# Designed miniproteins, single chains, continued (4), part 10

Each design is a single chain, and the fold is of that chain. pLDDT is the mean over its residues in the fold that is shown.

## One batch from the design tools (miniprotein)

Design m12340
Fold by ESMFold2-Fast:
Structure m12340 (fold): chain A 55 residues (1-55)
Amino acid sequence: SANIERIAKKLGVSVESVTEALKLILAGDEVVKRVMLHDGGLSEEEVEAALKELE
């Protein structure tokens, strides 16, 4: 998905790594979500858009 690819490029990681992190967030991992927002410089809207693309 375009949102997952943008996040992967922004964080300097693989699309697979972003997909696995987003799956953990969907499972309720608030720590992974916080790391992506704080260390990744992502907005909540960017993360939510990518989460919607996994379903």
Scores: mean pLDDT 79

Design m12341
Fold by ESMFold2-Fast:
Structure m12341 (fold): chain A 83 residues (1-83)
Amino acid sequence: MEERRERLKALFPDATDEEIDYVLELAEKNGIEFDEIVRLLLPFRDTPLPIREVAEKYVELKKQGKSFEEIVQELARLALEHQ
């Protein structure tokens, strides 16, 4: 568990400890593997979307039966709309 927290902090240095802990807890509660959440968040690191919002939207769309690729496409569209 400590390794996951340290890795996310290293990859997302602008994220708060609260955001990192929230994302890890959200992933665990929803059965999302750590490698899956990392692959999800990395493309949005240089966007104004906070990692918390990306993770929350991913969980929402995954519960609706969307695939990983469909969700990433929708998140990319949302990032552009907020620019």
Scores: mean pLDDT 80

Design m12342
Fold by ESMFold2-Fast:
Structure m12342 (fold): chain A 64 residues (1-64)
Amino acid sequence: SLPSDEEILEALASIYEGLANVALKQGKKDEAATLYRKAAELYRQSGNEELADELQKKADEVEK
């Protein structure tokens, strides 16, 4: 069977989260914050509010 739209959104969110982690390790705070927010939006669209909230908080912390 084909993956659900929710599974596709979660997979894409995970990719953006990974890219954000790489950007953060490279000291690219603005890029990391943007990528964490994209991941948060995708998790929210998939119905995963808890992960969305965690990544939104991470983005806010990275911008400090």
Scores: mean pLDDT 86

Design m12343
Fold by ESMFold2-Fast:
Structure m12343 (fold): chain A 60 residues (1-60)
Amino acid sequence: MTVLKGTFPSLLSAIAAAIAIAGEAPNAKITLDGNTVTVEGDLSEEEEKAVKEILDAASK
């Protein structure tokens, strides 16, 4: 079970990231807590890579 987390500079950025993640990993559980997006589930290697790239964009 994979748990990935990212904190974004704004609520709008967090919502945009959550929507993008839902497109890449539709079977994952996505939780939004303020500006923090948490992704939980049994992700494939490709899905995990895509989710990590989206969460890494939070640092920009």
Scores: mean pLDDT 79

Design m12344
Fold by ESMFold2-Fast:
Structure m12344 (fold): chain A 66 residues (1-66)
Amino acid sequence: KEKAIDRVALAAVLADPSPATQAAARAGAEAAMKGGDQQTIADALREAGLSPARAQAFADAIARAL
């Protein structure tokens, strides 16, 4: 699970290397590592500055990678 989360975070950074995407990927990975569900991950991403639609899409990708 940890390796899958790291891989998803790396893929997100490579697709959009902006500082905002890097910060969001880190926040999302941390929420997932703490055992958060898809909604908890989406909330963490939204708090890190992603739009609700992007936060949901990225949370879905992380959940599928686990």
Scores: mean pLDDT 66

Design m12345
Fold by ESMFold2-Fast:
Structure m12345 (fold): chain A 58 residues (1-58)
Amino acid sequence: SRMEEAQKKGIELAKAYKEKYPSLTPEQAGLVAAMELLRQGYSTEEAKAGMEAGIKAV
């Protein structure tokens, strides 16, 4: 589903941003991942799911 895809991408994006910018908090990395998901055309609900999954993964 698009929700599961958004969660997977959110995790990958949050991890990538945290690796590139180690000073980011998990919450900041998750928020940046959510913004990127919105830019890619995911819904607010899907982007939020990706954000929450990303925060937990980082």
Scores: mean pLDDT 88

Design m12346
Fold by ESMFold2-Fast:
Structure m12346 (fold): chain A 105 residues (1-105)
Amino acid sequence: SEERRFEAAKKINRASAEQLGLKPRELTKEEFLKRVEETNEFILKLIEKADKAYEEGDIEGLKKIIEEARKRAEEYRERGDFLLSSVVDLVAGTLSAILKSEEKK
């Protein structure tokens, strides 16, 4: 359920903030769901752009897409959205690994 996901995310975000000595951002359920939706939309568009760049052999375009993802993760971290930052960082890391594999050919 959305309530279970929200409570789990809140606990993970608080634990991550505490480990880093930072204050977690306390969100309402409505604010949390909006940020999740915005993050999902960002990731879907990012993957679509990355797929196109990859198919076109646009290595420089793919690098810029990875940099955009890393910048977004840092923005999320700075505003106290540690869980969402980690999700975006994971996507950026995956794309970076694919890029490095292709550059070795």
Scores: mean pLDDT 79

Design m12347
Fold by ESMFold2-Fast:
Structure m12347 (fold): chain A 76 residues (1-76)
Amino acid sequence: MPAVYVVLETTEPSGEKSVGAFEADPEEAEEAIAAGETTKEKEVNGAKVTEHWVIAETKEEAEKRAAELAKKLAKE
């Protein structure tokens, strides 16, 4: 079954970044893809949260791609 992950990038008001990879809600992922967007931004309590969608045919592929993206974003 296809696996969908979201990479959450949180930038604190201090400028410190936190990045995590989580299983995505398929409904939210489908909506983002249908809109042609793989990234959504929102702000919570002064922190910027960016959602990056990762979709693959296998759970292992989705986890690997999400982890690689999270590592890249965390180093920025």
Scores: mean pLDDT 74

Design m12348
Fold by ESMFold2-Fast:
Structure m12348 (fold): chain A 72 residues (1-72)
Amino acid sequence: SSLEELIEEARKKLEEGNYDEAIKLAEEARRVASLAVRLGEQGRITEDTKEKARELQKEADEILEKAKKKKE
């Protein structure tokens, strides 16, 4: 999915040392995942899709944390 692609690209940028791009991509992934969770709470997507979105949101948060620490 596009969300999974955003997370994978953010992880690649983090590994490359491009922390600014990693942060931007991870923040975008976090926004997309948050929207998917909201749609799930409204019953507009399946519970399985909502759970997957929550896991991907956690991955985006981990990338953000690591990238921000590297910019210290």
Scores: mean pLDDT 82

Design m12349
Fold by ESMFold2-Fast:
Structure m12349 (fold): chain A 55 residues (1-55)
Amino acid sequence: GVHLEVAAHDLGLSVEQLREMARRRAEGVSLAELGREYGLSPQQVSGALAAVDLE
């Protein structure tokens, strides 16, 4: 949806990358580790995952 597309665009990511990030978070990967892998802060990762939850 629009929220997921906006979050992906603002972070320079694809919607598919956001969905993969959400799946990995559900598997127990930390926000800090995801931030390091995608070049984002933990706060940016948290915000992006909130947008995924709005779908």
Scores: mean pLDDT 76

Design m12350
Fold by ESMFold2-Fast:
Parts: structure tokens; C-alpha cells; sequence
Structure m12350 (fold): chain A 86 residues (1-86)
């Protein structure tokens, strides 16, 4: 499975959290890439484990509990998490 985390106007804590999800996925045999373009952070994870998927979903839940917005969509083998505000 592929995971894409997109954060607009990412705080330093959100940047570290999203990268942490990527690093954990790589330790589980996946690969990750980080791009920062203006105000948008994108973390792409290839070959995500079930643990990596759960970590990404927990990250999104944490954003919502902090007052931000996290939208989760799945199309085929790609899970996309879009985060705004927190």
C-alpha cells in the first residue's frame, strides 16, 4: 500500500510527526520521500506495512484532537491523508 500525507501550513511539530511516520515505515521495509514546497509538506510512503498505516491514521487522529482538520481518502492501493490547520 502507498501512503501520501499532505500538510498545508505545517507546524514544526507536524513536520516532525509526519517524517516520523515515514521513518517508521522504512524500518518496516517500506520507503519514504519528503517534499516541502512553499507551505505544503508531502510525505510519500511506498510499500507501507499495516503498522505504518496505523501510525499514519494515529497521526491524523492526533491532528483532529488538536483542533486541526484531517481528511482521509483511499483509492485502490493509495491512502491519502490531507491535513490543514491545528
Amino acid sequence: MKIIIVIKNASPGQILGAIGVGIQAELEGGKYEVKLDGDTLTVTIENASDTAIQNALNFADGIQKAGGTATITQEGDTLTITITGA
Scores: mean pLDDT 84

Design m12351
Fold by ESMFold2-Fast:
Structure m12351 (fold): chain A 65 residues (1-65)
Amino acid sequence: VTKEVAAMIRAIGVLIETGLRGEVRFEDGTLVLRYPEEDAEKAEEAYRRIKEIGEDFGFEVRAEV
């Protein structure tokens, strides 16, 4: 399993645990969290946790609507 796949699996786990109706993907070496505008408050918690995953695996993380 590549580090990219491992990071994605952990990030998807965050989406499940937070109940955020978003998606996570890699774009140009960056781990990107996309979420609906109405879920912004849940997205803050998910973003914090995914950012920690990015730090652990050496990936940049960004969030967008």
Scores: mean pLDDT 79

Design m12352
Fold by ESMFold2-Fast:
Structure m12352 (fold): chain A 73 residues (1-73)
Amino acid sequence: SGLEAVKRVAEAIADALEKSGLTEQAKEFRELIEKATSVEEGAQVVIRGTNAAIKAGVLDEAVKAAHDASLAL
C-alpha cells in the first residue's frame, strides 16, 4: 500500500539519522511513523526527517537510504 511504502522510506531516513548518532531524534521519528494513518501523514514524516538530516549534515546518507528503500518496494 502507499502508506506502507511511505512508512518504509521514512524508516530508512530514521535509520540514517540513528547511524549518524541522532538516536533520540530517530526514536521520536519512529514514533511519528507508527502513528501515521495516511499517505499524507507519512509523507509529512518524510519531509520532517529530510529537514532533520539537512540540519544534522547527513542529507546524503538520508537520500541514499530513502532511495535504496524505494527500490526495495
Scores: mean pLDDT 82

Design m12353
Fold by ESMFold2-Fast:
Structure m12353 (fold): chain A 63 residues (1-63)
Amino acid sequence: SDAERAAEAARRAAEAGDAAGAGTSGWQPNLYGGKEYGRKAVQAAARGDAEGAAEYAELGSRA
């Protein structure tokens, strides 16, 4: 259930990132740290850290 919570948090954060990216036509926000935070979010989700996964995904959407 902790793994399911982490996966749900990561999915929710990914959806938020997609929504934020909708206004950046022709721009790749992940060029500046977004991909690194996405990687950390996946690692946090894999270890069952739902809050960490959500935080890293949120940081990635802002980078």
Scores: mean pLDDT 59

Design m12354
Fold by ESMFold2-Fast:
Structure m12354 (fold): chain A 101 residues (1-101)
Amino acid sequence: GKDYLYEGIQALKEGNYEKAVEYFEKAIKEMGDENPEAYLLLGRAYLKLGNYEKAVEYFQKAIDLAPNLPEAYRILAEAYKKLGNTEKAEEYQKKADELSK
């Protein structure tokens, strides 16, 4: 998981979003399904690919594992905004702001 997580982050920084998805999926398989950071990174890669439904799915998994992580709610709000769901985007942005205080 650790090497795949690092390689995925490098791919994400370089704009190789499909490669980032592959590395983060490998990281999850190696580290198990209980790492919220790996799901956040996978969701970010899908968000960059324009697959907003997959991004929401993986951000929700990260929140299910770490419900008090403000950055997960912020990025979930961004994904909902991209989907045109303004109400959910506002809801999750407020939740992120509350957790950041």
Scores: mean pLDDT 87

Design m12355
Fold by ESMFold2-Fast:
Structure m12355 (fold): chain A 66 residues (1-66)
Amino acid sequence: AEKAQKGAERVESLAKTLEKAGHHDLAERLRELARQASELAETDPEKAQKLVDEAFRLAAEWAEES
């Protein structure tokens, strides 16, 4: 639970950074994944962690292509 919650907070922080940089679409996608992960962190921590991993995967793909 705590690991997934901290992961969601990290994704939300990354989304804020991307929004400031003008990457609004990616930032919104990351915020949505972080919100879902935070909601599931207590009830389904495995699913919450998968959402956190998906968010970082999307950010990494963008960084490699940009």
Scores: mean pLDDT 79

Design m12356
Fold by ESMFold2-Fast:
Structure m12356 (fold): chain A 60 residues (1-60)
Amino acid sequence: HMTEEERRNRILAARRIKAETDLTPEQIAKLVGFDSLEEAEKEIERYFGLPLEELPPYVE
């Protein structure tokens, strides 16, 4: 059972990894602990309003 805080942390980690690496969305989803790419995409899109592939790079 994943808490709201843990879910948010995984989503933020996925964005960071996307910005810092050339890993595919599937590899990123697996690395941050989502059961599937579909689950990761639903949670990321719900949080950011954009799919993982369309997330902007880290903005300072």
Scores: mean pLDDT 75

Design m12357
Fold by ESMFold2-Fast:
Structure m12357 (fold): chain A 61 residues (1-61)
Amino acid sequence: VEAIRERAVAAFAANLAANPDLSLEEKRALARFLVRTVAERHGLSPEEEAALLAEVLALVE
Protein backbone atom coordinates (compact mmCIF):
# COMPACT_ATOMS: atom_id res chain seq x y z
CA VAL A 1 0.00 0.00 0.00
CA GLU A 2 2.79 2.45 0.94
CA ALA A 3 4.75 1.59 -2.23
CA ILE A 4 1.64 2.24 -4.36
CA ARG A 5 1.15 5.63 -2.65
CA GLU A 6 4.81 6.64 -3.13
CA ARG A 7 4.76 5.62 -6.81
CA ALA A 8 1.49 7.48 -7.44
CA VAL A 9 2.86 10.67 -5.85
CA ALA A 10 6.09 10.36 -7.89
CA ALA A 11 4.13 9.76 -11.11
CA PHE A 12 1.97 12.85 -10.48
CA ALA A 13 5.03 15.00 -9.73
CA ALA A 14 6.57 13.83 -13.03
CA ASN A 15 3.35 14.68 -14.90
CA LEU A 16 3.34 18.19 -13.38
CA ALA A 17 6.99 18.68 -14.41
CA ALA A 18 6.16 17.55 -17.97
CA ASN A 19 3.15 19.93 -18.16
CA PRO A 20 4.18 23.17 -16.37
CA ASP A 21 1.68 25.29 -18.37
CA LEU A 22 -1.38 23.57 -16.88
CA SER A 23 -3.81 25.79 -14.96
CA LEU A 24 -4.59 25.06 -11.31
CA GLU A 25 -7.96 23.57 -12.33
CA GLU A 26 -6.28 21.34 -14.96
CA LYS A 27 -3.68 20.19 -12.40
CA ARG A 28 -6.47 19.30 -9.95
CA ALA A 29 -8.34 17.42 -12.69
CA LEU A 30 -5.15 15.48 -13.51
CA ALA A 31 -4.69 14.66 -9.80
CA ARG A 32 -8.25 13.32 -9.50
CA PHE A 33 -7.89 11.27 -12.70
CA LEU A 34 -4.56 9.73 -11.62
CA VAL A 35 -5.81 8.88 -8.11
CA ARG A 36 -9.02 7.32 -9.50
CA THR A 37 -6.99 5.20 -11.93
CA VAL A 38 -4.66 3.99 -9.15
CA ALA A 39 -7.62 3.29 -6.83
CA GLU A 40 -9.44 1.21 -9.47
CA ARG A 41 -6.31 -0.69 -10.53
CA HIS A 42 -5.13 -1.53 -7.00
CA GLY A 43 -8.46 -1.80 -5.18
CA LEU A 44 -7.97 1.09 -2.76
CA SER A 45 -10.69 1.77 -0.18
CA PRO A 46 -12.55 5.12 -0.34
CA GLU A 47 -10.49 6.30 2.66
CA GLU A 48 -7.20 5.28 1.02
CA GLU A 49 -8.27 6.98 -2.24
CA ALA A 50 -9.17 10.18 -0.32
CA ALA A 51 -5.82 10.16 1.54
CA LEU A 52 -3.88 9.68 -1.72
CA LEU A 53 -5.89 12.47 -3.40
CA ALA A 54 -5.08 14.86 -0.53
CA GLU A 55 -1.38 13.95 -0.82
CA VAL A 56 -1.16 14.55 -4.61
CA LEU A 57 -3.27 17.74 -4.40
CA ALA A 58 -0.67 19.09 -1.93
CA LEU A 59 1.76 19.11 -4.90
CA VAL A 60 -0.37 21.72 -6.75
CA GLU A 61 -0.54 25.42 -5.83
Scores: mean pLDDT 78

Design m12358
Fold by ESMFold2-Fast:
Structure m12358 (fold): chain A 51 residues (1-51)
Amino acid sequence: KEIEEQKKKLEELLNKTREKALDMAGRPALRFSKDPEVREELEAFLEKLKK
């Protein structure tokens, strides 16, 4: 089922997003809206984390 794949993808995204998020942690503008790759990863990650 996609649940199994979601777990693996989430773990992969978590590692990747963590590195980018940490790098951009001091810059909220880039974190929320400026950096499209970080924005997409963070937005998708947060959505899954909250849900």
Scores: mean pLDDT 62

Design m12359
Fold by ESMFold2-Fast:
Parts: sequence; C-alpha cells; structure tokens
Structure m12359 (fold): chain A 72 residues (1-72)
Amino acid sequence: SGEEAARYAEMAAVAAASGDYALAARYAKQHAELSPNEEARRYAELAAKYAEQGDGEKAARYASLASIAAHK
C-alpha cells in the first residue's frame, strides 16, 4: 500500500502541474486512502473539495501538500 500511495502522490503532482486539478484531486484522494497519515488525508480531501468548487488554484496547492505530508 505504501508503494501504491507514492505512485498516486506522484500522479497528483503531475496532474496539478499540467493544470488538471480534478485529476490531481482524484489521485490525491486515492493516495490519502492508502496513507496512514491523517495530515495527508486531510489535505487530499481539501484538494477534492476545492476542485469540486472550481477553485483550481487551491485544489493544486492542497494536492501538493497531500503529497508532501504523505512522505512524513
């Protein structure tokens, strides 16, 4: 599960960099489901929520934070 979490975190970062915030949020959420880290889960959930609201800037920011927190 840790290896799968890392893959989804990388995919979330790539999607965020390409401007696909909805995809970034989906991958970040998947990463959070596989992560034992509550901080990473919260950031991923925020990324998904902001993407649903159409706030791509915040979605990308929280997706990146979810990726970083998962490596703590």
Scores: mean pLDDT 71

Design m12360
Fold by ESMFold2-Fast:
Structure m12360 (fold): chain A 68 residues (1-68)
Amino acid sequence: MREEAEERARRLLEEGRREVEEMREAGRKAREDNPELGDVIEGIMESGASASEMIARRRAERLLEEAE
């Protein structure tokens, strides 16, 4: 049922968005707590955030496609 797939897709996107925000926040906090390593940690967190967002989007798209 498409409605069920839409709910799952929405939840995956919300979870992905939450993970992205948490990773970026963790990166900023690491930079504040340890300026010498903060740039490296922030870069890693930002890369992880971008990957998580893309994965969540792809999973949501696949769920919607499979529901049709």
Scores: mean pLDDT 76

Design m12361
Fold by ESMFold2-Fast:
Structure m12361 (fold): chain A 87 residues (1-87)
Amino acid sequence: SMEKQIAAMQKYLDAVEKWVATLSPEAQEAARPYLQKAREAIEKGDIELALNYLNLALLRAGAAVERTPKLERSIENLEKQIKKLEG
């Protein structure tokens, strides 16, 4: 259902925001506009657009710091969960 997809995407956004908050101020600033756009996309129910902006936020944050394998795996698991809710 759409409600389950939105809930899964909100959980993904929360995980990304928490991770970004542990990074340098420069990485946080780099991710900020994309996290905001992802949030707006979730509020509109645009899951595909939200996922694209979350991925951009991660790439921009990652340019300033090394990504952790544990978080990458958690993000991949959330993406798979979203796909299951779509199918």
Scores: mean pLDDT 76

Design m12362
Fold by ESMFold2-Fast:
Structure m12362 (fold): chain A 61 residues (1-61)
Amino acid sequence: MEEKLEEALQRVADLAAAGSTPEQILEEIKRLGLEAGVPQEEVDAAKTPAEAFFLLVKVLS
């Protein structure tokens, strides 16, 4: 599970380095969360990249 979290962190870092908007980063984290098994309801409740990232960490930890 740690490897998937590290991959997700690297992907988010790559998007930020490429100049992606907060909205683009939020959408990518939400997609990663759904792929990792976060329920759709929890993903839909996340309104910021930080909130979505917290859900991803919780699932992949």
Scores: mean pLDDT 76

Design m12363
Fold by ESMFold2-Fast:
Structure m12363 (fold): chain A 74 residues (1-74)
Amino acid sequence: SAALREAVELLTKLYESNPELAKVVGAGQVVAMIEQGIITDVESLLNLTEAQLKKVKGMGSKEARVFLDAIKEY
């Protein structure tokens, strides 16, 4: 999907500009967000909620908030 590719490109840029983010939210967790349909396009990525992120194994409140804060600063 072109829409999903755009979301992945945005995520790549986010991780390149925020290398500390990878220490809290790793590639496996990002892949799980995509596979679970939590991230499907740029709109879904920019409108993510803590509750959606906490559905991902290894994602607690701390990890979810760090990820959301990185997105908000973009």
Scores: mean pLDDT 85

Design m12364
Fold by ESMFold2-Fast:
Structure m12364 (fold): chain A 93 residues (1-93)
Amino acid sequence: VSKEVLELESRVALLQMKAHLAEQIAKKALEEGNLEEAEKSIKELEKIAEELEKLAEEAEKLGDEKLAEQARELAEEIRKKVEELKKEIEKLK
């Protein structure tokens, strides 16, 4: 395995962990009625999805189609969660 592929795998794993934490923070903030904190966490999730899409393009250029697919699928999952969280915020306004 090339060093470049290992670095991309590490970056994808780190972003997955950050996304999980941001989602937990958003859910807790919504339960507490803290809309400002929830909106901040949603922005963080959107940024993570964008970074994963860029990593997918880098993985594809290196010929790692599996890593590219994993990163794209994770980004799509995060974007779907963002839309769900935005709907919950609108209900609380």
Scores: mean pLDDT 85

Design m12365
Fold by ESMFold2-Fast:
Structure m12365 (fold): chain A 71 residues (1-71)
Amino acid sequence: SPAIKAFEKRLEELRARAAGFDPETQARIDALYEKAREIIEKYGDSPEALDEVARILQEMAALLREAEARK
């Protein structure tokens, strides 16, 4: 599925970005990454699974934005 490939690419990009942040942010991103991977592996590209993974990606991006704003 093109959607799954796009989501997996985005998950890897966000996880890689988290490596430059504090350990708490890294742990939160890693937990969300694992949850998204489990959903993809268990449910594939069902509409509900794609919606849940999209939500997780938005949550990961928001966490990284908030971590970046803390200086």
Scores: mean pLDDT 85

Design m12366
Fold by ESMFold2-Fast:
Structure m12366 (fold): chain A 87 residues (1-87)
Amino acid sequence: SLKERADILAEAARKAAEEMRKLGYDKVSQALEDFAERLKKATSEEEIRKALVEAGKRMVDAGVSDEELAKAFELFRKHYEELRAKR
């Protein structure tokens, strides 16, 4: 279901945030935690897409580098794939 997918995306974002925080990237970690909270409240495909766009914008506004963004995206994708496979 859409809700189930949104919940998996939220958990992946939270796990990525944990790893980024351990690496010392507190700003991107905070943005990922906020992203996860928004995903938990999403009720449509449009809301999920808007949450993704807003998360990227907030990371840029927070001064996150392209390297940090790439690392955050890779960790998010890794956790999403792992969580998806367990269902």
Scores: mean pLDDT 83

Design m12368
Fold by ESMFold2-Fast:
Structure m12368 (fold): chain A 110 residues (1-110)
Amino acid sequence: SHEEALKYHMEGNTLLARATQGKLDTSLPIEELLALLRTVPREVLEEALEYFKKAIELDPNFASAYFNRGLVLLALERYEEAVEDFEKAIELNPNFERAKEALEYAKSLL
């Protein structure tokens, strides 16, 4: 199921990369990533959520899938749900620095 989780995670990321014309760079500061994701149509963001949801269903320990779902939830202004996903990503990977940065940013929006 982990290999199938990776496929769904890849599909979600590919969808977001296409929607941002290849500008999606995970090394960008969280605020800049969010600004870029907010240019993506709501329907595409919702479709990406379904891919990350399927990845998590197939591998509940997939820290990166929680992190990426959290970023999409931030773009959709679903801040409390985004906080929960970033907290789960950190629980699964305590060294996930990007998730810690995203959590701090998301909490500032509550």
Scores: mean pLDDT 89

Design m12369
Fold by ESMFold2-Fast:
Structure m12369 (fold): chain A 68 residues (1-68)
Amino acid sequence: SMEILEKIAEYIKEKAGVSEELARGAAEALLTLRDWSVEAQAQFLVREAGLSREVAEEIARFAKELLE
């Protein structure tokens, strides 16, 4: 859902202080990786989006709650 994607992107933007474009890309990636563990999703965000581990874990948890 575009609405869920927009919510996740906005959360990423607010928590990480990144651009809307990067936040949207990260949100799309989390939708694709929804079956991964929170820890694995957080590791992906650290590696691909350059987010801190702490922020990445918060984002992964938030996204998982919305996608279930």
Scores: mean pLDDT 84

Design m12370
Fold by ESMFold2-Fast:
Structure m12370 (fold): chain A 60 residues (1-60)
Amino acid sequence: MEEQMRQLREAVRAGDVEKVKEILEKLPDEFKQAAAHFVRIEAKRLGNKELEELAKKYLE
C-alpha cells in the first residue's frame, strides 16, 4: 500500500492522468475510494481539473 500511495502521489504531482487512472483501477475497492479522495484533494490544490474530475468518478 505505501509504495502504491507514493507512486499515486508522484503521478498526481506530474499531472499523469493515465498513470493515476491505472493505479486507481488496480487498487482493491476498499482502498480505491480513499485513494480517489486523496487524488481529488491534491488535484484541487494543484489546480489540475482533469485529475479532479477523474477522482470524482470513483466517488460517485
Scores: mean pLDDT 79

Design m12371
Fold by ESMFold2-Fast:
Structure m12371 (fold): chain A 95 residues (1-95)
Amino acid sequence: AREAAELALEAALRVVRVAPKEKIPEAIGAALAAIGALFMAEHARTDEELRRAAEDALRAAEKVLELAEELGDEEAKELAERAIELAREALEELG
């Protein structure tokens, strides 16, 4: 959960730096979602809270992936894809 959120945030921040003006609000939204997932993962005390953090990280990473694909940023795409894989793995382990 935490690693997925960290990679989603890294990808989102990269997208914010390369996004055209019209896409900056969406990129900032994705970064804020990733920050929220990271804080939830760091403060999780139960498996249910970790599951929610992983779900939030997955959603943030999927949004960043869409933006990275639209912008043609291969590095942001790879970071987002890795975040998605880690989030899905965490969800499978938690049930």
Scores: mean pLDDT 80

Design m12372
Fold by ESMFold2-Fast:
Structure m12372 (fold): chain A 86 residues (1-86)
Amino acid sequence: MLREEMERAAREAVRLIEEVLGPEAAERARRDIEEAAAYDVEAGLALAQAYLSAARLLRDPERAAEGETALAAAREMAEAIRAEAA
């Protein structure tokens, strides 16, 4: 169940990031989530949800600044998980 929830959140997050920021940003988000999930499925789910929230904010022009902050936080979360996994 948890892995299926993570996979659904990851697919939606990557799709929305591609729409807003393009394929390179989407591929980075996909790799970050896959790396996190390989280490800990719960960490992968949390990161997927963080990217999804950031993408939803970025799609709203009035909330672009909040979206940029959320995206930076998601990327910092990915780096923290990667450091812990090493």
Scores: mean pLDDT 85

Design m12373
Fold by ESMFold2-Fast:
Structure m12373 (fold): chain A 70 residues (1-70)
Amino acid sequence: MTDEERLARVEQLRKEAEEAKKNGDYQKAIDLYAEAITEVSRLTGLSPAERQARLDELAKEMEEIQKKLE
């Protein structure tokens, strides 16, 4: 899988996670964000700063949802 394909997959996973969150399915949303984080962590063509920015965005979304499960 190319970095371009992985970035497209990350965007799809984020959209699915947002939909799950809106439907109150917080566990599904967390699982989808976790999968997106895994995809971003496997990107080798991005600069460290670009990869970190994407990871921070996904981690922030996941943390907000995790607070609802506590």
Scores: mean pLDDT 79

Design m12374
Fold by ESMFold2-Fast:
Structure m12374 (fold): chain A 52 residues (1-52)
Amino acid sequence: MEEIRKLEEEYRKKLDEMEKAGVPVQTLGDLAREYLEKLEELRRKRGIEARK
């Protein structure tokens, strides 16, 4: 859970910075995708991903 919280905080900070910088929506989407992929990896390692 703590690693998930760190990812969440890091993602939030990057989102805030990029929004202030006025980057394209495509770049914001790329950030969100990376965050979700890392989140899924953590879930896999903990064995809590539902794949059935």
Scores: mean pLDDT 72

Design m12375
Fold by ESMFold2-Fast:
Structure m12375 (fold): chain A 73 residues (1-73)
Amino acid sequence: LSLEEALELIEKVVEAARAGNWDEARKYVDELRKKDPVLGSIARVGLRAIEAGHDPEGVLAAMKRAAEDLFAE
């Protein structure tokens, strides 16, 4: 899994969540988890934050930063 693919999937999770399409958002989280369990955990935490009423743009920025930090290793 490349950083580009991870960021694309993270964006899809947030887009689905913003649209209220929770089943689609969960499918993208599962896809990330199958490719990398740490990325899957980042996506799951982010999705739960949006479900709890946190700003989706702020959550997206935090998830992207976490993924970038993971790939910098």
Scores: mean pLDDT 84

Design m12376
Fold by ESMFold2-Fast:
Structure m12376 (fold): chain A 66 residues (1-66)
Amino acid sequence: GPERERLRREIIERMERLAATVKALDPSAKVTIEEIGDDEVRLTIETAEGTKTLTLTVDELRAALG
C-alpha cells in the first residue's frame, strides 16, 4: 500500500545519507545501495579493512517507529 511505499522511500533516503557520510569520511570507500524486492534495502561498504553489509527492511523500520 502507499504507507509501505513511503517507508521504502524513507529507508532508501536514510541509506543514501549514510552512503554520503561514509564517502565523506573515506573517499576511497566503495559504497553500493541495492533494493532487494519490495521490502529490503542493502548497503554494502567496501574499504581496505574489508566489506561490511547493512540491511534494513520495511517491517524493521515500522517496528522502530511504533
Scores: mean pLDDT 81

Design m12377
Fold by ESMFold2-Fast:
Structure m12377 (fold): chain A 56 residues (1-56)
Amino acid sequence: SPLERELVRKEVVLGLLEIALNVAKELPSMSDEEIKAIEEAVREVREEVERLRKEL
């Protein structure tokens, strides 16, 4: 189903963003604002994944 494909793609994106967030937190050159932007992206994708799970 198209919704199942979207869910799988969003779960992959979420996993990659969570890895990026963990790496960013360890980088001395990353600002607090840049880290917060990545945290917000993680939150938004996580909410979309949860929405898609409820639609299936």
Scores: mean pLDDT 85

